# Designed miniproteins, single chains, continued (3): the designs that were tried, part 69

Each design is a single chain, and the fold is of that chain. pLDDT is the mean over its residues in the fold that is shown.

## One batch from the design tools (miniprotein)

Design m10537
Fold by ESMFold2-Fast:
Structure m10537 (fold): chain A 64 residues (1-64)
Amino acid sequence: SMSEQELLDHVRQLAEQAGLSPAVTDALLRNVRDLVDRGVPPDEVLETAERQIKQVARLQQQRA
């Protein structure tokens, strides 16, 4: 099972690989922490974060 620290590190890495800004990455990590604090399972938190990263990356590419 993924620890909270491993989850946060993984999400940060995904955001960086997708080219998200530091401000957007920070906001995403705060949202991840909030979901964990609310008792959302790590697998579900990761899927939610992945969808958000993908959506933001697509919007950034379309604005070029």
Scores: mean pLDDT 82

Design m10538
Fold by ESMFold2-Fast:
Structure m10538 (fold): chain A 74 residues (1-74)
Amino acid sequence: AESDALAERAGRYAREALENASKIKDPKVQEELKRRLEEALNGFAAALSAGDLDTARRYVEEIERIAQEAKELA
C-alpha cells in the first residue's frame, strides 16, 4: 500500500538523518536538525492517521531534505 511505502521511506531517511546528525561537531546545529526531524516525523504520523496521503508525502520529502542536509554537514 502507498501508506506502507511512505512509512518505509520516512523511516529509512530518518535513520540516515540521525546517523549523519550524530557526526555534526556543532551541538546546536545537531540539536536543530534533530528537532526539525522530530517535527517532520510528527507531522508525517499525524497526516497518516488522518488518511492525508498528500500531506504525508510532503513530510517524507521534508525528511529526505533533512537527511541530505545532515549528510552535507557531517
Scores: mean pLDDT 86

Design m10539
Fold by ESMFold2-Fast:
Structure m10539 (fold): chain A 65 residues (1-65)
Amino acid sequence: MRKLLATASKIRFIAAEAGVKVRVEVRGDTIVVTFEERSPKADEAAKRMQELAAKEGVRLEVRYE
């Protein structure tokens, strides 16, 4: 639980730093990130989020909508 919340906060920070709008939800043991649109900034942010989740051993699902 503690690790998931910390990772979710870092994911929100990555989105804010990249200037992209996202919805971040914690669903059981998985963090779900939904981007409002596809853009080079969104793709770069998603890649950073995936790398962070992998390093922290957290499951991440990336959606675009």
Scores: mean pLDDT 80

Design m10540
Fold by ESMFold2-Fast:
Parts: structure tokens; sequence; C-alpha cells
Structure m10540 (fold): chain A 70 residues (1-70)
């Protein structure tokens, strides 16, 4: 339970960071959608109890955000 909640909180923070980057023009709409899709997958996996897979999708989202902001 606690780990799933932590993943959901981290996912929410990452979405906020991506939304801010989109708002200030550092991300395109398309780039934001790619990140949001990975974050949504992580949330669904966490809800299903697949915590390791959820963490993998969340890490992919973090890597994409960092790469796109370069």
Amino acid sequence: MKEALEIEIEAGVLLIQAAVALRIGELSEEEFKEIAELVNKAIELAKAGKLEEAREELEKAKELLEKKLK
C-alpha cells in the first residue's frame, strides 16, 4: 500500500514538473503527451500492485523529461 502511494505521489510531482515545462515553452505538447502516457502507465501498474513495473515506467518518464529539457 505505502509503496503504491509513493509511486502515485512521485508520478503526480513529475506531471506537475512536465506541465510547468510545457507552460513556459520548454516542452512541446507532443513531448508532454509522451511523458504523461508513461506516468499514467506507472499509476495503473501501481494500482494493480505491479510496483516494480510501475517504478520502471516512472523512471522512463523521468529520463524522457530530462532528455527533452536538454
Scores: mean pLDDT 82

Design m10541
Fold by ESMFold2-Fast:
Structure m10541 (fold): chain A 64 residues (1-64)
Amino acid sequence: SPELRELAIRFTSEALRIIGDAIDKILEARKAGDLEKAEKIWEETRKKLAQLKADYDKEVAAAE
């Protein structure tokens, strides 16, 4: 349906924004030599993406 396509586009756009922000922060941490901080930023990013996917799945179910 058109609604499901719009939700998929929104999810993809938000996921790309989250990933882009994470790349910038991880690169800064690595530049500073703080590999542990880079790993923690990656872990937090994975959790944010998982939450975004969970929210997306709820909206998909509601759009049925």
Scores: mean pLDDT 85

Design m10542
Fold by ESMFold2-Fast:
Structure m10542 (fold): chain A 55 residues (1-55)
Amino acid sequence: SKADKAMEVMEEALKLYEEGVPLEEVLEEMRKRLKEEGFSEEEIEAAVETFEEIA
């Protein structure tokens, strides 16, 4: 499902952040991946904002 895919992208982003990749680069990669998976701009920004709150 779309929700499962979003969770997968979030988990990959968290792993990159924990490995020391700069937050800015992690957020850019998240936007790219979610766009490729067919998420809307609104959904992408919501996911990015959620990640920024937990990072």
Scores: mean pLDDT 82

Design m10543
Fold by ESMFold2-Fast:
Structure m10543 (fold): chain A 68 residues (1-68)
Amino acid sequence: MERQKRLEELEKELKKLIENGDTAGASALIAQHFADASTDEERIEIVKAVSKALGKKTPSGAELAALG
């Protein structure tokens, strides 16, 4: 499966979790994506997707949601 599609799903789900204030769910989702990453390049792509999701949700405590 393409990394791009997985990153798009991560961004979309993170936005929903952040909107709902589900910091535990957001943290778990990010952790699973990092666990599935086998290279540093893949981890960087995940970080970019997370940053993009957080950039649109700054009013919702995006930093806390991402870090758990």
Scores: mean pLDDT 68

Design m10544
Fold by ESMFold2-Fast:
Structure m10544 (fold): chain A 60 residues (1-60)
Amino acid sequence: MAERDIERVERLIREGRVETALLHAAVSIASLRTLAEKDPSKREEYERAIERLRELMERA
């Protein structure tokens, strides 16, 4: 699931839809934080996905 969110944000950036990409990344980060709280076994995977999204936002 997290990989699809990252791929979508990367695609939006490549299409020049930077504002949309940043908004989508912010929403995805909020959702991933909630999922990490509900499923601690996947917390590390969600935290890595959040960091990847934050890096993409900084480089956009």
Scores: mean pLDDT 79

Design m10545
Fold by ESMFold2-Fast:
Structure m10545 (fold): chain A 84 residues (1-84)
Amino acid sequence: KKEGYERIKKVLEKMIEKDPNNAEYYLGLGRVYLNLGEPEKAIEYIKKAFELGYKPDKTTYEYLSRAYEMLGEKEKAEEWRKKA
């Protein structure tokens, strides 16, 4: 379970070292951190993916909503949930 996500994280980090402007790798890291229970890092990497040109969609808004719920920021979680 967690071991699988830790392995995916290391692969994505290595891919980012070689291609630091690939938005999809940062989205992948955001998803991994969300599953590892690290919501602040998940938000950071998802926002980095948007900055690099990833088009926000229902799925990314749901990830942001879940991350803010994990942080106890209910109002922000609801804002992102409404966008999804």
Scores: mean pLDDT 84

Design m10546
Fold by ESMFold2-Fast:
Structure m10546 (fold): chain A 100 residues (1-100)
Amino acid sequence: SSDMEQIRRSVQQTVVRMGDLIRTARQRMSPDQYSQFQQYINQTFRQLNQRVRDLSNQGRIDDAIQLIDGVISTYDTMQTMSPSQAIQQAQQMVQQVQQQ
């Protein structure tokens, strides 16, 4: 459907932004920081996919898109953060995605 197509495109944008974040993190972070950051980013993405699926199944398409857009916006902001700030934000994102 058109709604599922829109969600698919938004999720694809999230994947692209994740790739950019991970690439930047690998260059800027220590190995330990990078490992922790990657774990939080991967956890957020798994939870985002689950929550988007749940919202879509409930017909809450606008909520699903808003959640995805919020994650993308936060990922873009994290590009300009210090390593420690980015890790803290990534940890907070795990909890925030579960609450929405």
Scores: mean pLDDT 86

Design m10547
Fold by ESMFold2-Fast:
Structure m10547 (fold): chain A 57 residues (1-57)
Amino acid sequence: SAAVREAAEGLGLSPRTLAEAAEAVRRGDEARLRELAERAGLPPEVLRAAAEAVLAA
């Protein structure tokens, strides 16, 4: 979606990574969310907020 692409670009992420983070948030997979954030060089809180924004759109 356009919202996923725009959010990912703003954070310097691939849209795929942000989509995976959204799936981790939906499943309550804290370990996966932390892994994705570490690989992207972001705090897990920032990646969670972006994923939640995508899920709310």
Scores: mean pLDDT 80

Design m10548
Fold by ESMFold2-Fast:
Structure m10548 (fold): chain A 55 residues (1-55)
Amino acid sequence: MEPPSVQDILDAIRAGKVEEAIKLLESILRELTKDKSEEEREKILELGREIIRKL
């Protein structure tokens, strides 16, 4: 399976699929933050979820 792209997140948001957009963002952020601590990763993921929910 190809890793999700930023475009996939934007498409999900435009379609009103907020929960799908959150899952796509989490997948991308987990890959980008694999070198971070578990605590730092969870903080980044929670921030991403809040940003998408406010859009």
Scores: mean pLDDT 74

Design m10549
Fold by ESMFold2-Fast:
Structure m10549 (fold): chain A 74 residues (1-74)
Amino acid sequence: ALPALSEAEKEALLAEIRAIVAELEARRDQLSPFEQELVAGIREAVERGELTDGEEVLVTHRLLQALLAGQRGR
C-alpha cells in the first residue's frame, strides 16, 4: 500500500509532475504516439484538478519519472 500524502506533499508532487510533463512535451518527437497520448492525458488531468488522490499522484509521478529516465537513457 502507498502512504497517505498531506495536501502540501500532493501539491509539491503535482508541481514536479507539471515540470516532467513539460520536459517530455519538449521531447515529443522522441516519444511514441502512445507515450504522447499518455503525457497529454496526464497534463489534462492535472489542469482539471482530477489528480486528488495521493496514491494516484504518487503513481503518476513515478510513471513520468520512468518515462523521462528512459528518454534520457536512449
Scores: mean pLDDT 78

Design m10550
Fold by ESMFold2-Fast:
Structure m10550 (fold): chain A 71 residues (1-71)
Amino acid sequence: GLDAATEANLKVQEAFEKDPRKGVELARELAEKATDPFLRSTYRMTAKTLEDILKRREGEAARQAQAAAAS
């Protein structure tokens, strides 16, 4: 089994639920530390997906703040 992958996935999920940016950072760190090409690719994809979700949320918040400031 891929014990490291299982443990890492749980940690990323927990971090993302508490703080999405921390989840993205953790996934990115796991990708950088991974020696297995499959794990590295998987963590990179996870980090990208989570980062895209976070950017969308931050973009909406920033757009709302900009609209409020312009009023």
Scores: mean pLDDT 76

Design m10551
Fold by ESMFold2-Fast:
Structure m10551 (fold): chain A 90 residues (1-90)
Amino acid sequence: DLLEGAEKRLAADPEDAEAWTALGLAYYEQGKYEKAVEYFQKALELDPENANAWALLGLAYKALGKTEKAKEYLEKALALDPNNRLAQYL
Protein backbone atom coordinates (compact mmCIF):
# COMPACT_ATOMS: atom_id res chain seq x y z
CA ASP A 1 0.00 0.00 0.00
CA LEU A 2 1.70 3.17 -1.26
CA LEU A 3 -0.12 5.50 1.16
CA GLU A 4 0.49 3.33 4.25
CA GLY A 5 4.14 2.78 3.29
CA ALA A 6 4.75 6.51 2.77
CA GLU A 7 3.05 7.42 6.09
CA LYS A 8 5.20 4.86 7.94
CA ARG A 9 8.39 6.23 6.37
CA LEU A 10 7.42 9.83 7.24
CA ALA A 11 6.64 8.86 10.86
CA ALA A 12 10.23 7.52 11.08
CA ASP A 13 11.86 10.35 9.05
CA PRO A 14 9.92 13.52 8.13
CA GLU A 15 12.87 14.59 5.89
CA ASP A 16 12.40 11.53 3.60
CA ALA A 17 11.81 13.29 0.26
CA GLU A 18 10.98 10.01 -1.54
CA ALA A 19 8.27 9.28 1.04
CA TRP A 20 6.72 12.74 0.45
CA THR A 21 6.73 11.97 -3.32
CA ALA A 22 5.07 8.58 -2.65
CA LEU A 23 2.43 10.27 -0.44
CA GLY A 24 1.71 12.79 -3.22
CA LEU A 25 1.40 9.98 -5.76
CA ALA A 26 -1.05 8.10 -3.49
CA TYR A 27 -3.28 11.19 -3.32
CA TYR A 28 -2.90 11.78 -7.09
CA GLU A 29 -4.14 8.21 -7.71
CA GLN A 30 -7.21 9.01 -5.55
CA GLY A 31 -7.97 12.11 -7.68
CA LYS A 32 -7.02 14.43 -4.79
CA TYR A 33 -4.84 16.65 -6.95
CA GLU A 34 -4.58 19.69 -4.61
CA LYS A 35 -3.27 17.45 -1.80
CA ALA A 36 -0.91 15.75 -4.28
CA VAL A 37 0.50 19.20 -5.22
CA GLU A 38 1.13 20.03 -1.53
CA TYR A 39 3.03 16.79 -0.93
CA PHE A 40 5.07 16.99 -4.17
CA GLN A 41 6.05 20.57 -3.23
CA LYS A 42 7.19 19.30 0.20
CA ALA A 43 9.29 16.59 -1.51
CA LEU A 44 10.89 19.24 -3.75
CA GLU A 45 11.70 21.51 -0.77
CA LEU A 46 13.77 18.58 0.56
CA ASP A 47 15.16 17.36 -2.80
CA PRO A 48 14.92 20.01 -5.56
CA GLU A 49 16.88 17.79 -8.02
CA ASN A 50 14.21 15.04 -8.09
CA ALA A 51 13.12 15.11 -11.77
CA ASN A 52 10.35 12.57 -11.13
CA ALA A 53 8.79 14.77 -8.41
CA TRP A 54 8.85 17.79 -10.79
CA ALA A 55 7.13 15.68 -13.49
CA LEU A 56 4.50 14.45 -10.99
CA LEU A 57 3.87 18.05 -9.86
CA GLY A 58 3.31 18.95 -13.54
CA LEU A 59 0.87 16.04 -13.98
CA ALA A 60 -1.08 17.16 -10.89
CA TYR A 61 -1.34 20.73 -12.23
CA LYS A 62 -2.44 19.37 -15.63
CA ALA A 63 -5.20 17.40 -13.84
CA LEU A 64 -6.27 20.67 -12.15
CA GLY A 65 -6.47 22.39 -15.59
CA LYS A 66 -3.45 24.64 -14.88
CA THR A 67 -1.70 24.03 -18.19
CA GLU A 68 0.93 26.82 -17.91
CA LYS A 69 2.10 25.58 -14.49
CA ALA A 70 2.15 22.00 -15.81
CA LYS A 71 4.39 23.08 -18.73
CA GLU A 72 6.75 25.00 -16.40
CA TYR A 73 7.25 21.96 -14.15
CA LEU A 74 7.62 19.58 -17.13
CA GLU A 75 10.44 21.81 -18.45
CA LYS A 76 12.10 21.69 -15.01
CA ALA A 77 11.86 17.87 -14.95
CA LEU A 78 13.36 17.58 -18.45
CA ALA A 79 16.17 20.05 -17.60
CA LEU A 80 17.16 17.73 -14.70
CA ASP A 81 16.60 14.45 -16.60
CA PRO A 82 16.04 14.63 -20.40
CA ASN A 83 15.09 10.91 -20.42
CA ASN A 84 12.39 11.20 -17.73
CA ARG A 85 9.64 8.88 -19.02
CA LEU A 86 6.97 10.32 -16.71
CA ALA A 87 7.41 13.79 -18.29
CA GLN A 88 6.23 12.37 -21.67
CA TYR A 89 2.65 12.25 -20.27
CA LEU A 90 2.56 16.03 -19.64
Scores: mean pLDDT 85

Design m10552
Fold by ESMFold2-Fast:
Structure m10552 (fold): chain A 80 residues (1-80)
Amino acid sequence: AMREEVRRALEEGPEALVKLVLERGDYSIFWRLVNEILDELEKQGKMEEAERVARVFDEAVRLYRKRLGDKKEYPKSLLE
């Protein structure tokens, strides 16, 4: 399942998440699936794990934008 692949990439690190997004061509991974995982962790009271996932996500968005040549946007603007 795609959510399980996203969870595995989040455990491996930011570069693994970027690689998954690029290989799948599914940019919704950054917005929909990661947010779903964060929501589940918060509902379970796993705030430390949620913070870790958020940090990996922010770094992955930064790496992805750098790879696309987007040098002016900050990761927070993608989550609005």
Scores: mean pLDDT 72

Design m10553
Fold by ESMFold2-Fast:
Structure m10553 (fold): chain A 62 residues (1-62)
Amino acid sequence: SLLDKARELVEEAVKAIEKGDLGRAYQLLSEAGRLYRQAGLTDAEIVRLFREAGEKLAEATR
């Protein structure tokens, strides 16, 4: 599904951030956002999901 594919891309983006590949992470998050929008999510919902992913990463990398 579009939601499953978008989630996979967010997981790949988190791994890219952990490796310091911010350019790769940006590309993956941009594509994930596009798929989430196609699946019917609002921009606010997409931003919330990205924020939650970022907060979990920040907790893990303290």
Scores: mean pLDDT 81

Design m10554
Fold by ESMFold2-Fast:
Structure m10554 (fold): chain A 65 residues (1-65)
Amino acid sequence: GEKGKKALEELKELAEKGMTTEEVIEFLEKNEENLSEDGKKAIEALKKKDYGSAAAYLAKFAASQ
């Protein structure tokens, strides 16, 4: 949805500005209710330091917007 797309765009901008993994997780958790199931799974993958799965889930989330 539109809120999820906006959260993803803001996340990309923050990451490009040198945001840490912990700050990325905090941002996603604040927007959890606006994330699809794939977005929520990306948060869990990041917490497990599984960056490959996190990237895949974020890509699926982005494609669903």
Scores: mean pLDDT 72

Design m10555
Fold by ESMFold2-Fast:
Structure m10555 (fold): chain A 61 residues (1-61)
Amino acid sequence: MDAERATAALLTVADYLLSQGASREEVLEQVRRAARTLVAAGLVSEEDAREAYRAVAEHLE
């Protein structure tokens, strides 16, 4: 997948966790873990995963 698709997936995870009452810090930790999982599974490059994580972190500001 590309950075745009990774961002959409990570935003879905972030929105779900926020709806469950998770703090911003907890959400960012889980999104970071999800991004690492996508890289480990070969679904996204480390560069695209970093781009996606950054976009999600900026969205949560």
Scores: mean pLDDT 83

Design m10556
Fold by ESMFold2-Fast:
Structure m10556 (fold): chain A 62 residues (1-62)
Amino acid sequence: TLREANEILMETLREAGEAVRKGDYLGAAEILERAARELESLNPELARQLREDAKVLREKAE
């Protein structure tokens, strides 16, 4: 449901934001990738967006 997807998204963004603040871009990417797997059945478009964002974070880690 949208509520479940929003709850996962909000928690994910909070955790990923904390990782980015610490300079842990790889950790942030892993957090987004985990959330994308959880959201795939609830919101496939959002899951795709999170995977794309994770790729950007992995590139930034280099």
Scores: mean pLDDT 84

Design m10557
Fold by ESMFold2-Fast:
Structure m10557 (fold): chain A 79 residues (1-79)
Amino acid sequence: SSEEIKKLLEEVKKLLEEAKKALEAGDFATASRHLLEAQEKLGEINKLRPQMSEEEKKEYEELGKEYEELVKKLRAAIA
């Protein structure tokens, strides 16, 4: 449903902000946990993609890019 998609998008957005904050604080364990949860929720959203509006698809794409950026930063930080 539209409500389910919006809720999942907001949850991913919050998880990515929390992961970013944890990375900036050097808390890699917390950042990793939030990124894993964000990945799971992005997967749930992807299953609902045929039901998405164009605006929801754009937000999903932007969150996916932010997720990939944060994963790259985490990997660089722990290497």
Scores: mean pLDDT 87

Design m10558
Fold by ESMFold2-Fast:
Structure m10558 (fold): chain A 58 residues (1-58)
Amino acid sequence: GKEKEILEIARLSAEDAKEAGADREEFLKRLEEGLRDAGYSEELIEKALKLAEEVLSK
């Protein structure tokens, strides 16, 4: 479903950001802003941010 697709995009974007040596806080802020601008729910935004944080921490 749409939720699964958005979470996969968040995971891949976080992996790309990690490989590029991007700032964690800046990446997470941009991801949150992008999802809000796209009109996604707070629950989906929270799940995406949590997933991205887990990727960036490994």
Scores: mean pLDDT 82

Design m10559
Fold by ESMFold2-Fast:
Structure m10559 (fold): chain A 95 residues (1-95)
Amino acid sequence: MVEELLRRIEELIERAADPSKPLEEQLEAAREAVRLARELERVASPEDLPRLEELLQRLADVAARLEAESKDLELQIEASVVLLEAAVLLTVLRQ
């Protein structure tokens, strides 16, 4: 389960980072990655946390880029929410 979630989160981050995809599809992938990261945090062992932290940092970087690239306010808000959620999870993991 944990390994499957880590792999799925990584695949979603790659999709969110793919500039050949529409911004809406990239944002949908980013939102799903945050959702799975929250699920993983609840079941992860301490040994899994460094990998999850690395993925959340990558997700935050991608979300910040999508926010900057989005010209539609609705898409900008969605990217900002993903960025905030990833930042909150990173803070929790570092405690």
Scores: mean pLDDT 84

Design m10560
Fold by ESMFold2-Fast:
Structure m10560 (fold): chain A 61 residues (1-61)
Amino acid sequence: MEKVEKGRQALAEGKYDEAIKYFEEALKEDPDNVEARLELARAYTQKGELSKAAEAGKGIL
């Protein structure tokens, strides 16, 4: 939960690599965290890595 919030803050600041790290840490601790997966997909989309964004989103389905 806290790591997802830190990741969202990093995204707002344009720190995409830092945001990705926070969301990956959240998923390592809670692999079924849908919010973390959605935000990870968003971070990859903002960075322009659409294939990685799709892969992150696949875990939600």
Scores: mean pLDDT 77

Design m10561
Fold by ESMFold2-Fast:
Structure m10561 (fold): chain A 114 residues (1-114)
Amino acid sequence: SALAEEAVRLAREAARLARELAKLAEEAGDTALAREARALAVALEGALPAIAAARDEAALRAAIEALREAVRHLEEAIKALEEGDLEAAREHLREAIEAAGEAIIAVSEAQAAE
């Protein structure tokens, strides 16, 4: 479906940004931030088959909204890290992890209900 394709596109973009954040965090010497960002990328990549298979339109719309929020927070985390604001980068990564988690749960619960 068009909604599943958009959700997959956003999940892939979020995973790409999380990997970029991890690389920048390693270069900055923040190994904890890098590890958390890599874990987020792995979780998003692991969720791709479930997102692609999803059929519930309400769950897909919720996932799309949450993934858009995750993408925005990851972009802000990268910007903060480039500016040397490690605290802001960690806060934005935390928000991205929460938003991505909401997207994965929405899709997983809808599939379990089928």
Scores: mean pLDDT 90

Design m10562
Fold by ESMFold2-Fast:
Structure m10562 (fold): chain A 76 residues (1-76)
Amino acid sequence: ALSVMEQFHQLVEHYVGTGDLEAFIERLRELAARVPPEVAELLDELIERLKDASEAERRALIVETARRLQELEAAL
């Protein structure tokens, strides 16, 4: 099975390749439903922030979330 971090990276790669924010948000919701609560909260926070963010802000949010997710996965 793929780690949560590997799954998150795949979703980000698809989003970077397509620019499809709707699909990215939907896939993040699907991932959030399958992960521990601490990880789900982080993904839900990203989803809410992405809705009102500019392209530059979205990139920064994704990078920050990836870092925090890696820290959480290491602690699990």
Scores: mean pLDDT 83

Design m10563
Fold by ESMFold2-Fast:
Structure m10563 (fold): chain A 118 residues (1-118)
Amino acid sequence: MEKPLPTSGLPVPAFPPPDLAPNETLVDRAEKEGKPIVKLVDDGRTAIVAVPDGNEELAKEAIKKAVEMVKPGGYIAALARSEETADFIAKYLEELGYEIVARFKAGDYYVVVARKKP
């Protein structure tokens, strides 16, 4: 994670995944495509949801899909460009019986982490 390197050393090892541009986040990709991205990590124990800003229905659908895919006792990590969308996501997760365990800003996007206690 070294932003100066792409300017001076263009052929640097590619992280993130091959279908993302260097320094492109999942939220950047979701915005570019106009649709949410749902990805399982940690052997299905964590679902990452990247939500395009300004569409509450797409946010709800993506979160519901992540809830159905994640293993019991696992985490939902939702990524949103705006604090307003992050607040909406947190409220919807709480309505689904999830506990918000963390909220923070990472770079230019917001992260909401939730878990359903058994």
Scores: mean pLDDT 69

Design m10564
Fold by ESMFold2-Fast:
Structure m10564 (fold): chain A 68 residues (1-68)
Amino acid sequence: SAREHYEEGLRLFEEGRYEEAVEHFERAIALDPDFWLAHFWKAMALAKLGRHEEAHAEEAKARELSAA
């Protein structure tokens, strides 16, 4: 489920495994594109990887979805 991929992404993020965390957040988003927390945490993981432009885009998407 989207939630299970999201929770696995959070676990990987806590372990510092940011590339793998992004993959799991992507799977959560694929299952539920409106899952704003998955977009938010994907942005955080991308920022840790130095992928700041992608992180900014995902954070903007999370903010847009959470404000609906």
Scores: mean pLDDT 88

Design m10565
Fold by ESMFold2-Fast:
Structure m10565 (fold): chain A 57 residues (1-57)
Amino acid sequence: MKELLEKRRELAREIVDKLLRSLAEALGLDPEYVLENRDDNATSEELDAALKRWFAE
């Protein structure tokens, strides 16, 4: 059971990563740089701020 949930979480992360890549490109951000540094809090906060600006428009 736990393995199934973990696999679903990994699949969801992969889908989210692809969505982030598409959104980063739409926002004019470097998707390669974002994905390469996705564990970096600074990069995550920067992307989140950009997403909020795009969504608020």
Scores: mean pLDDT 63

Design m10566
Fold by ESMFold2-Fast:
Structure m10566 (fold): chain A 56 residues (1-56)
Amino acid sequence: MQEEAQRLGELGREALAAGDEEAAIRYYTQAFQAAGMSPEAARAMAEREVAEAVAA
């Protein structure tokens, strides 16, 4: 679980760096679920993470 969450988080960051917001949301959602969040909470957190990164 920990290794999966870490790897998925890194893939999300790489997708963000490439400008692929949809892929970043998908990877972050999976990473947060692997870390123990519910699907709904993981998706909301992933969307917020991507929105904040894009806005910065």
Scores: mean pLDDT 80

Design m10567
Fold by ESMFold2-Fast:
Structure m10567 (fold): chain A 45 residues (1-45)
Amino acid sequence: SKISEVEKKMREALEKDPSPEVGRKYLEELNKARREAAKNNEFTK
């Protein structure tokens, strides 16, 4: 899934260089993926 893919990328990037800038960049991508998934879940309240 998109969320899993972003999580994997984030973990890899942070493992190599745990800088706040790298973390923030991938956190934004993770947030985007989560928002997309949440929009679908909103349907089934």
Scores: mean pLDDT 72

Design m10568
Fold by ESMFold2-Fast:
Structure m10568 (fold): chain A 62 residues (1-62)
Amino acid sequence: GNHQKLLALIGEILRLIGEILDLEREIEANKDDQARVAALNAQIAALQARRDALMAEMKTLP
């Protein structure tokens, strides 16, 4: 039902937040490597877009 769908979406959102935080730590560790930082920022942007899409899906649940 919608409750189980909501819990699944929340779980996926929390997982994506964790992945973003891991990548942000990797940026901090590699801040002098401009190419690596650019690649990591692109990965973060993709994960943030997926997170935002899931958050939008939650708002459409009755």
Scores: mean pLDDT 86

Design m10569
Fold by ESMFold2-Fast:
Structure m10569 (fold): chain A 59 residues (1-59)
Amino acid sequence: GDEEAIQALAREGGRALRAGDVDRALAIAKEIEERFADDPAGVTVGRLLQAEARRLMAE
């Protein structure tokens, strides 16, 4: 279901961030936005992934 898909994308985005792969993390955040824009959980995960990716880029 949507919750399982959002959780899977969140895990993959988290792995990308831990690896320093900012481009992949941003791509996953964009996929969440496109698929789950109206789901509060999806919106929250997407925003967190974007914020963390931007933080890594600033370092």
Scores: mean pLDDT 83

Design m10570
Fold by ESMFold2-Fast:
Structure m10570 (fold): chain A 76 residues (1-76)
Amino acid sequence: SPSEIASKIKDQKAVEALKPLLKHESQDVREAAAFALGKLGAVEALKPLLKDESQYVRGAAAEALYWTTGQQIAVS
């Protein structure tokens, strides 16, 4: 529907604005971006963060994915 298209366009613009923040030097910025992507349901953008150098960023991505997909994240 037109409303669904409008929501997807807003989400896509927000995801694009957040992508540079995923590569930010600050772990706090990357962690905040992970939670924001989770609220947007950006599952594919969150997956690379599961391999982030910071345990806090990995944790934020895992939590965001849990709330977004309702799935348990495998440990392997």
Scores: mean pLDDT 73

Design m10571
Fold by ESMFold2-Fast:
Structure m10571 (fold): chain A 80 residues (1-80)
Amino acid sequence: SQGQQIGQQYRDLTQQSIGTTNQAQQTGDQDTINRSIDINRQATRIMDQGSSLGYRMPRSDSDQFSRTVAQTARLRQDYQ
């Protein structure tokens, strides 16, 4: 279903965000930090699109993403 496809895309972006945020944490590379922020924005847009179409994103996926966003925000503060 379209909801499953949107959910999978959101999960894929969340997983990519986690990996990129961890890499940014280890390297302090500004390009990697910026990429992490961009991936988080993309995941948010997919979540908003799903909600607009009436698809409910799993709470566990949303919670995981929220934690990743918080980590990315901390990295931005540390390296700005």
Scores: mean pLDDT 73

Design m10572
Fold by ESMFold2-Fast:
Structure m10572 (fold): chain A 76 residues (1-76)
Amino acid sequence: SEDAELLRKIMDMLAELYGKPIQELVKEYQENGDEAAKEKARELAKEYEKLLEEVGEKAKKSVEEALKYVEEVKKK
């Protein structure tokens, strides 16, 4: 569905904005022992997790509302 495609695009965008920077910071910590990079990666990972949860919940609610509307129209 269009909503599923939109969710995938949003998740891909979040992976680009958060996932890649987190991976780079983790690599910097692993290769150089940069504790500041580790802390920044932790902060970004926490923000990324929260955004993924919010996007998932909002997408589920949107689908539920659409299904409810379709069922109400079918009953008339």
Scores: mean pLDDT 74

Design m10573
Fold by ESMFold2-Fast:
Structure m10573 (fold): chain A 84 residues (1-84)
Amino acid sequence: SVAEKIGELYRKAAEKVAGVDPQGAAILRELADEPLTSPTQVIAAVMLLVGLAEEYRLRGHEEAADFLIETAKEILKLYNESLK
């Protein structure tokens, strides 16, 4: 399901950022258990991931930032495919 795929993306994102931002990783793990799948929730999720990525980039954590941007893109892709 779309929810399962989005949950997996959040789990991978949490693992990727755990060394950079343990608190951010905890939030992403909570989101993995209850994936955001409505239009408003998907926008909120993308905004969160982009906001965290910008903060990580400002702190010099380019790899973590890039991973979150790609995660946000994949969530949007999965959401759009679910609307077919």
Scores: mean pLDDT 82

Design m10574
Fold by ESMFold2-Fast:
Structure m10574 (fold): chain A 76 residues (1-76)
Amino acid sequence: MEPRLRVRVELEDGGVLEIEVTAKDVDAFRAQLPALVAGLREAGARVTRYEIEVEGDDPALKEVAQALRAALEELR
C-alpha cells in the first residue's frame, strides 16, 4: 500500500481545498507549503474545518501533516 496524505480544508467564505500527496510528491509539497500558507494568510482566509489523514508509515508525510495542521490552526 503506497503511503498517502489526504487533506480537506473548509474556509469561512465557503471555499474548499482538497489535496492528495503521495510519498513521491512529499518533497515538492513541503517546498510549496510555505507559499500556500502565505497565500491563504494574505487573502485573509479563515479555516472553519479541516481533516488530515495519513495512510501508511512514511515519516516525511507525517512531518508534513503536522506542519500543515499547525499552519491551519493559525488560520482559524
Scores: mean pLDDT 79

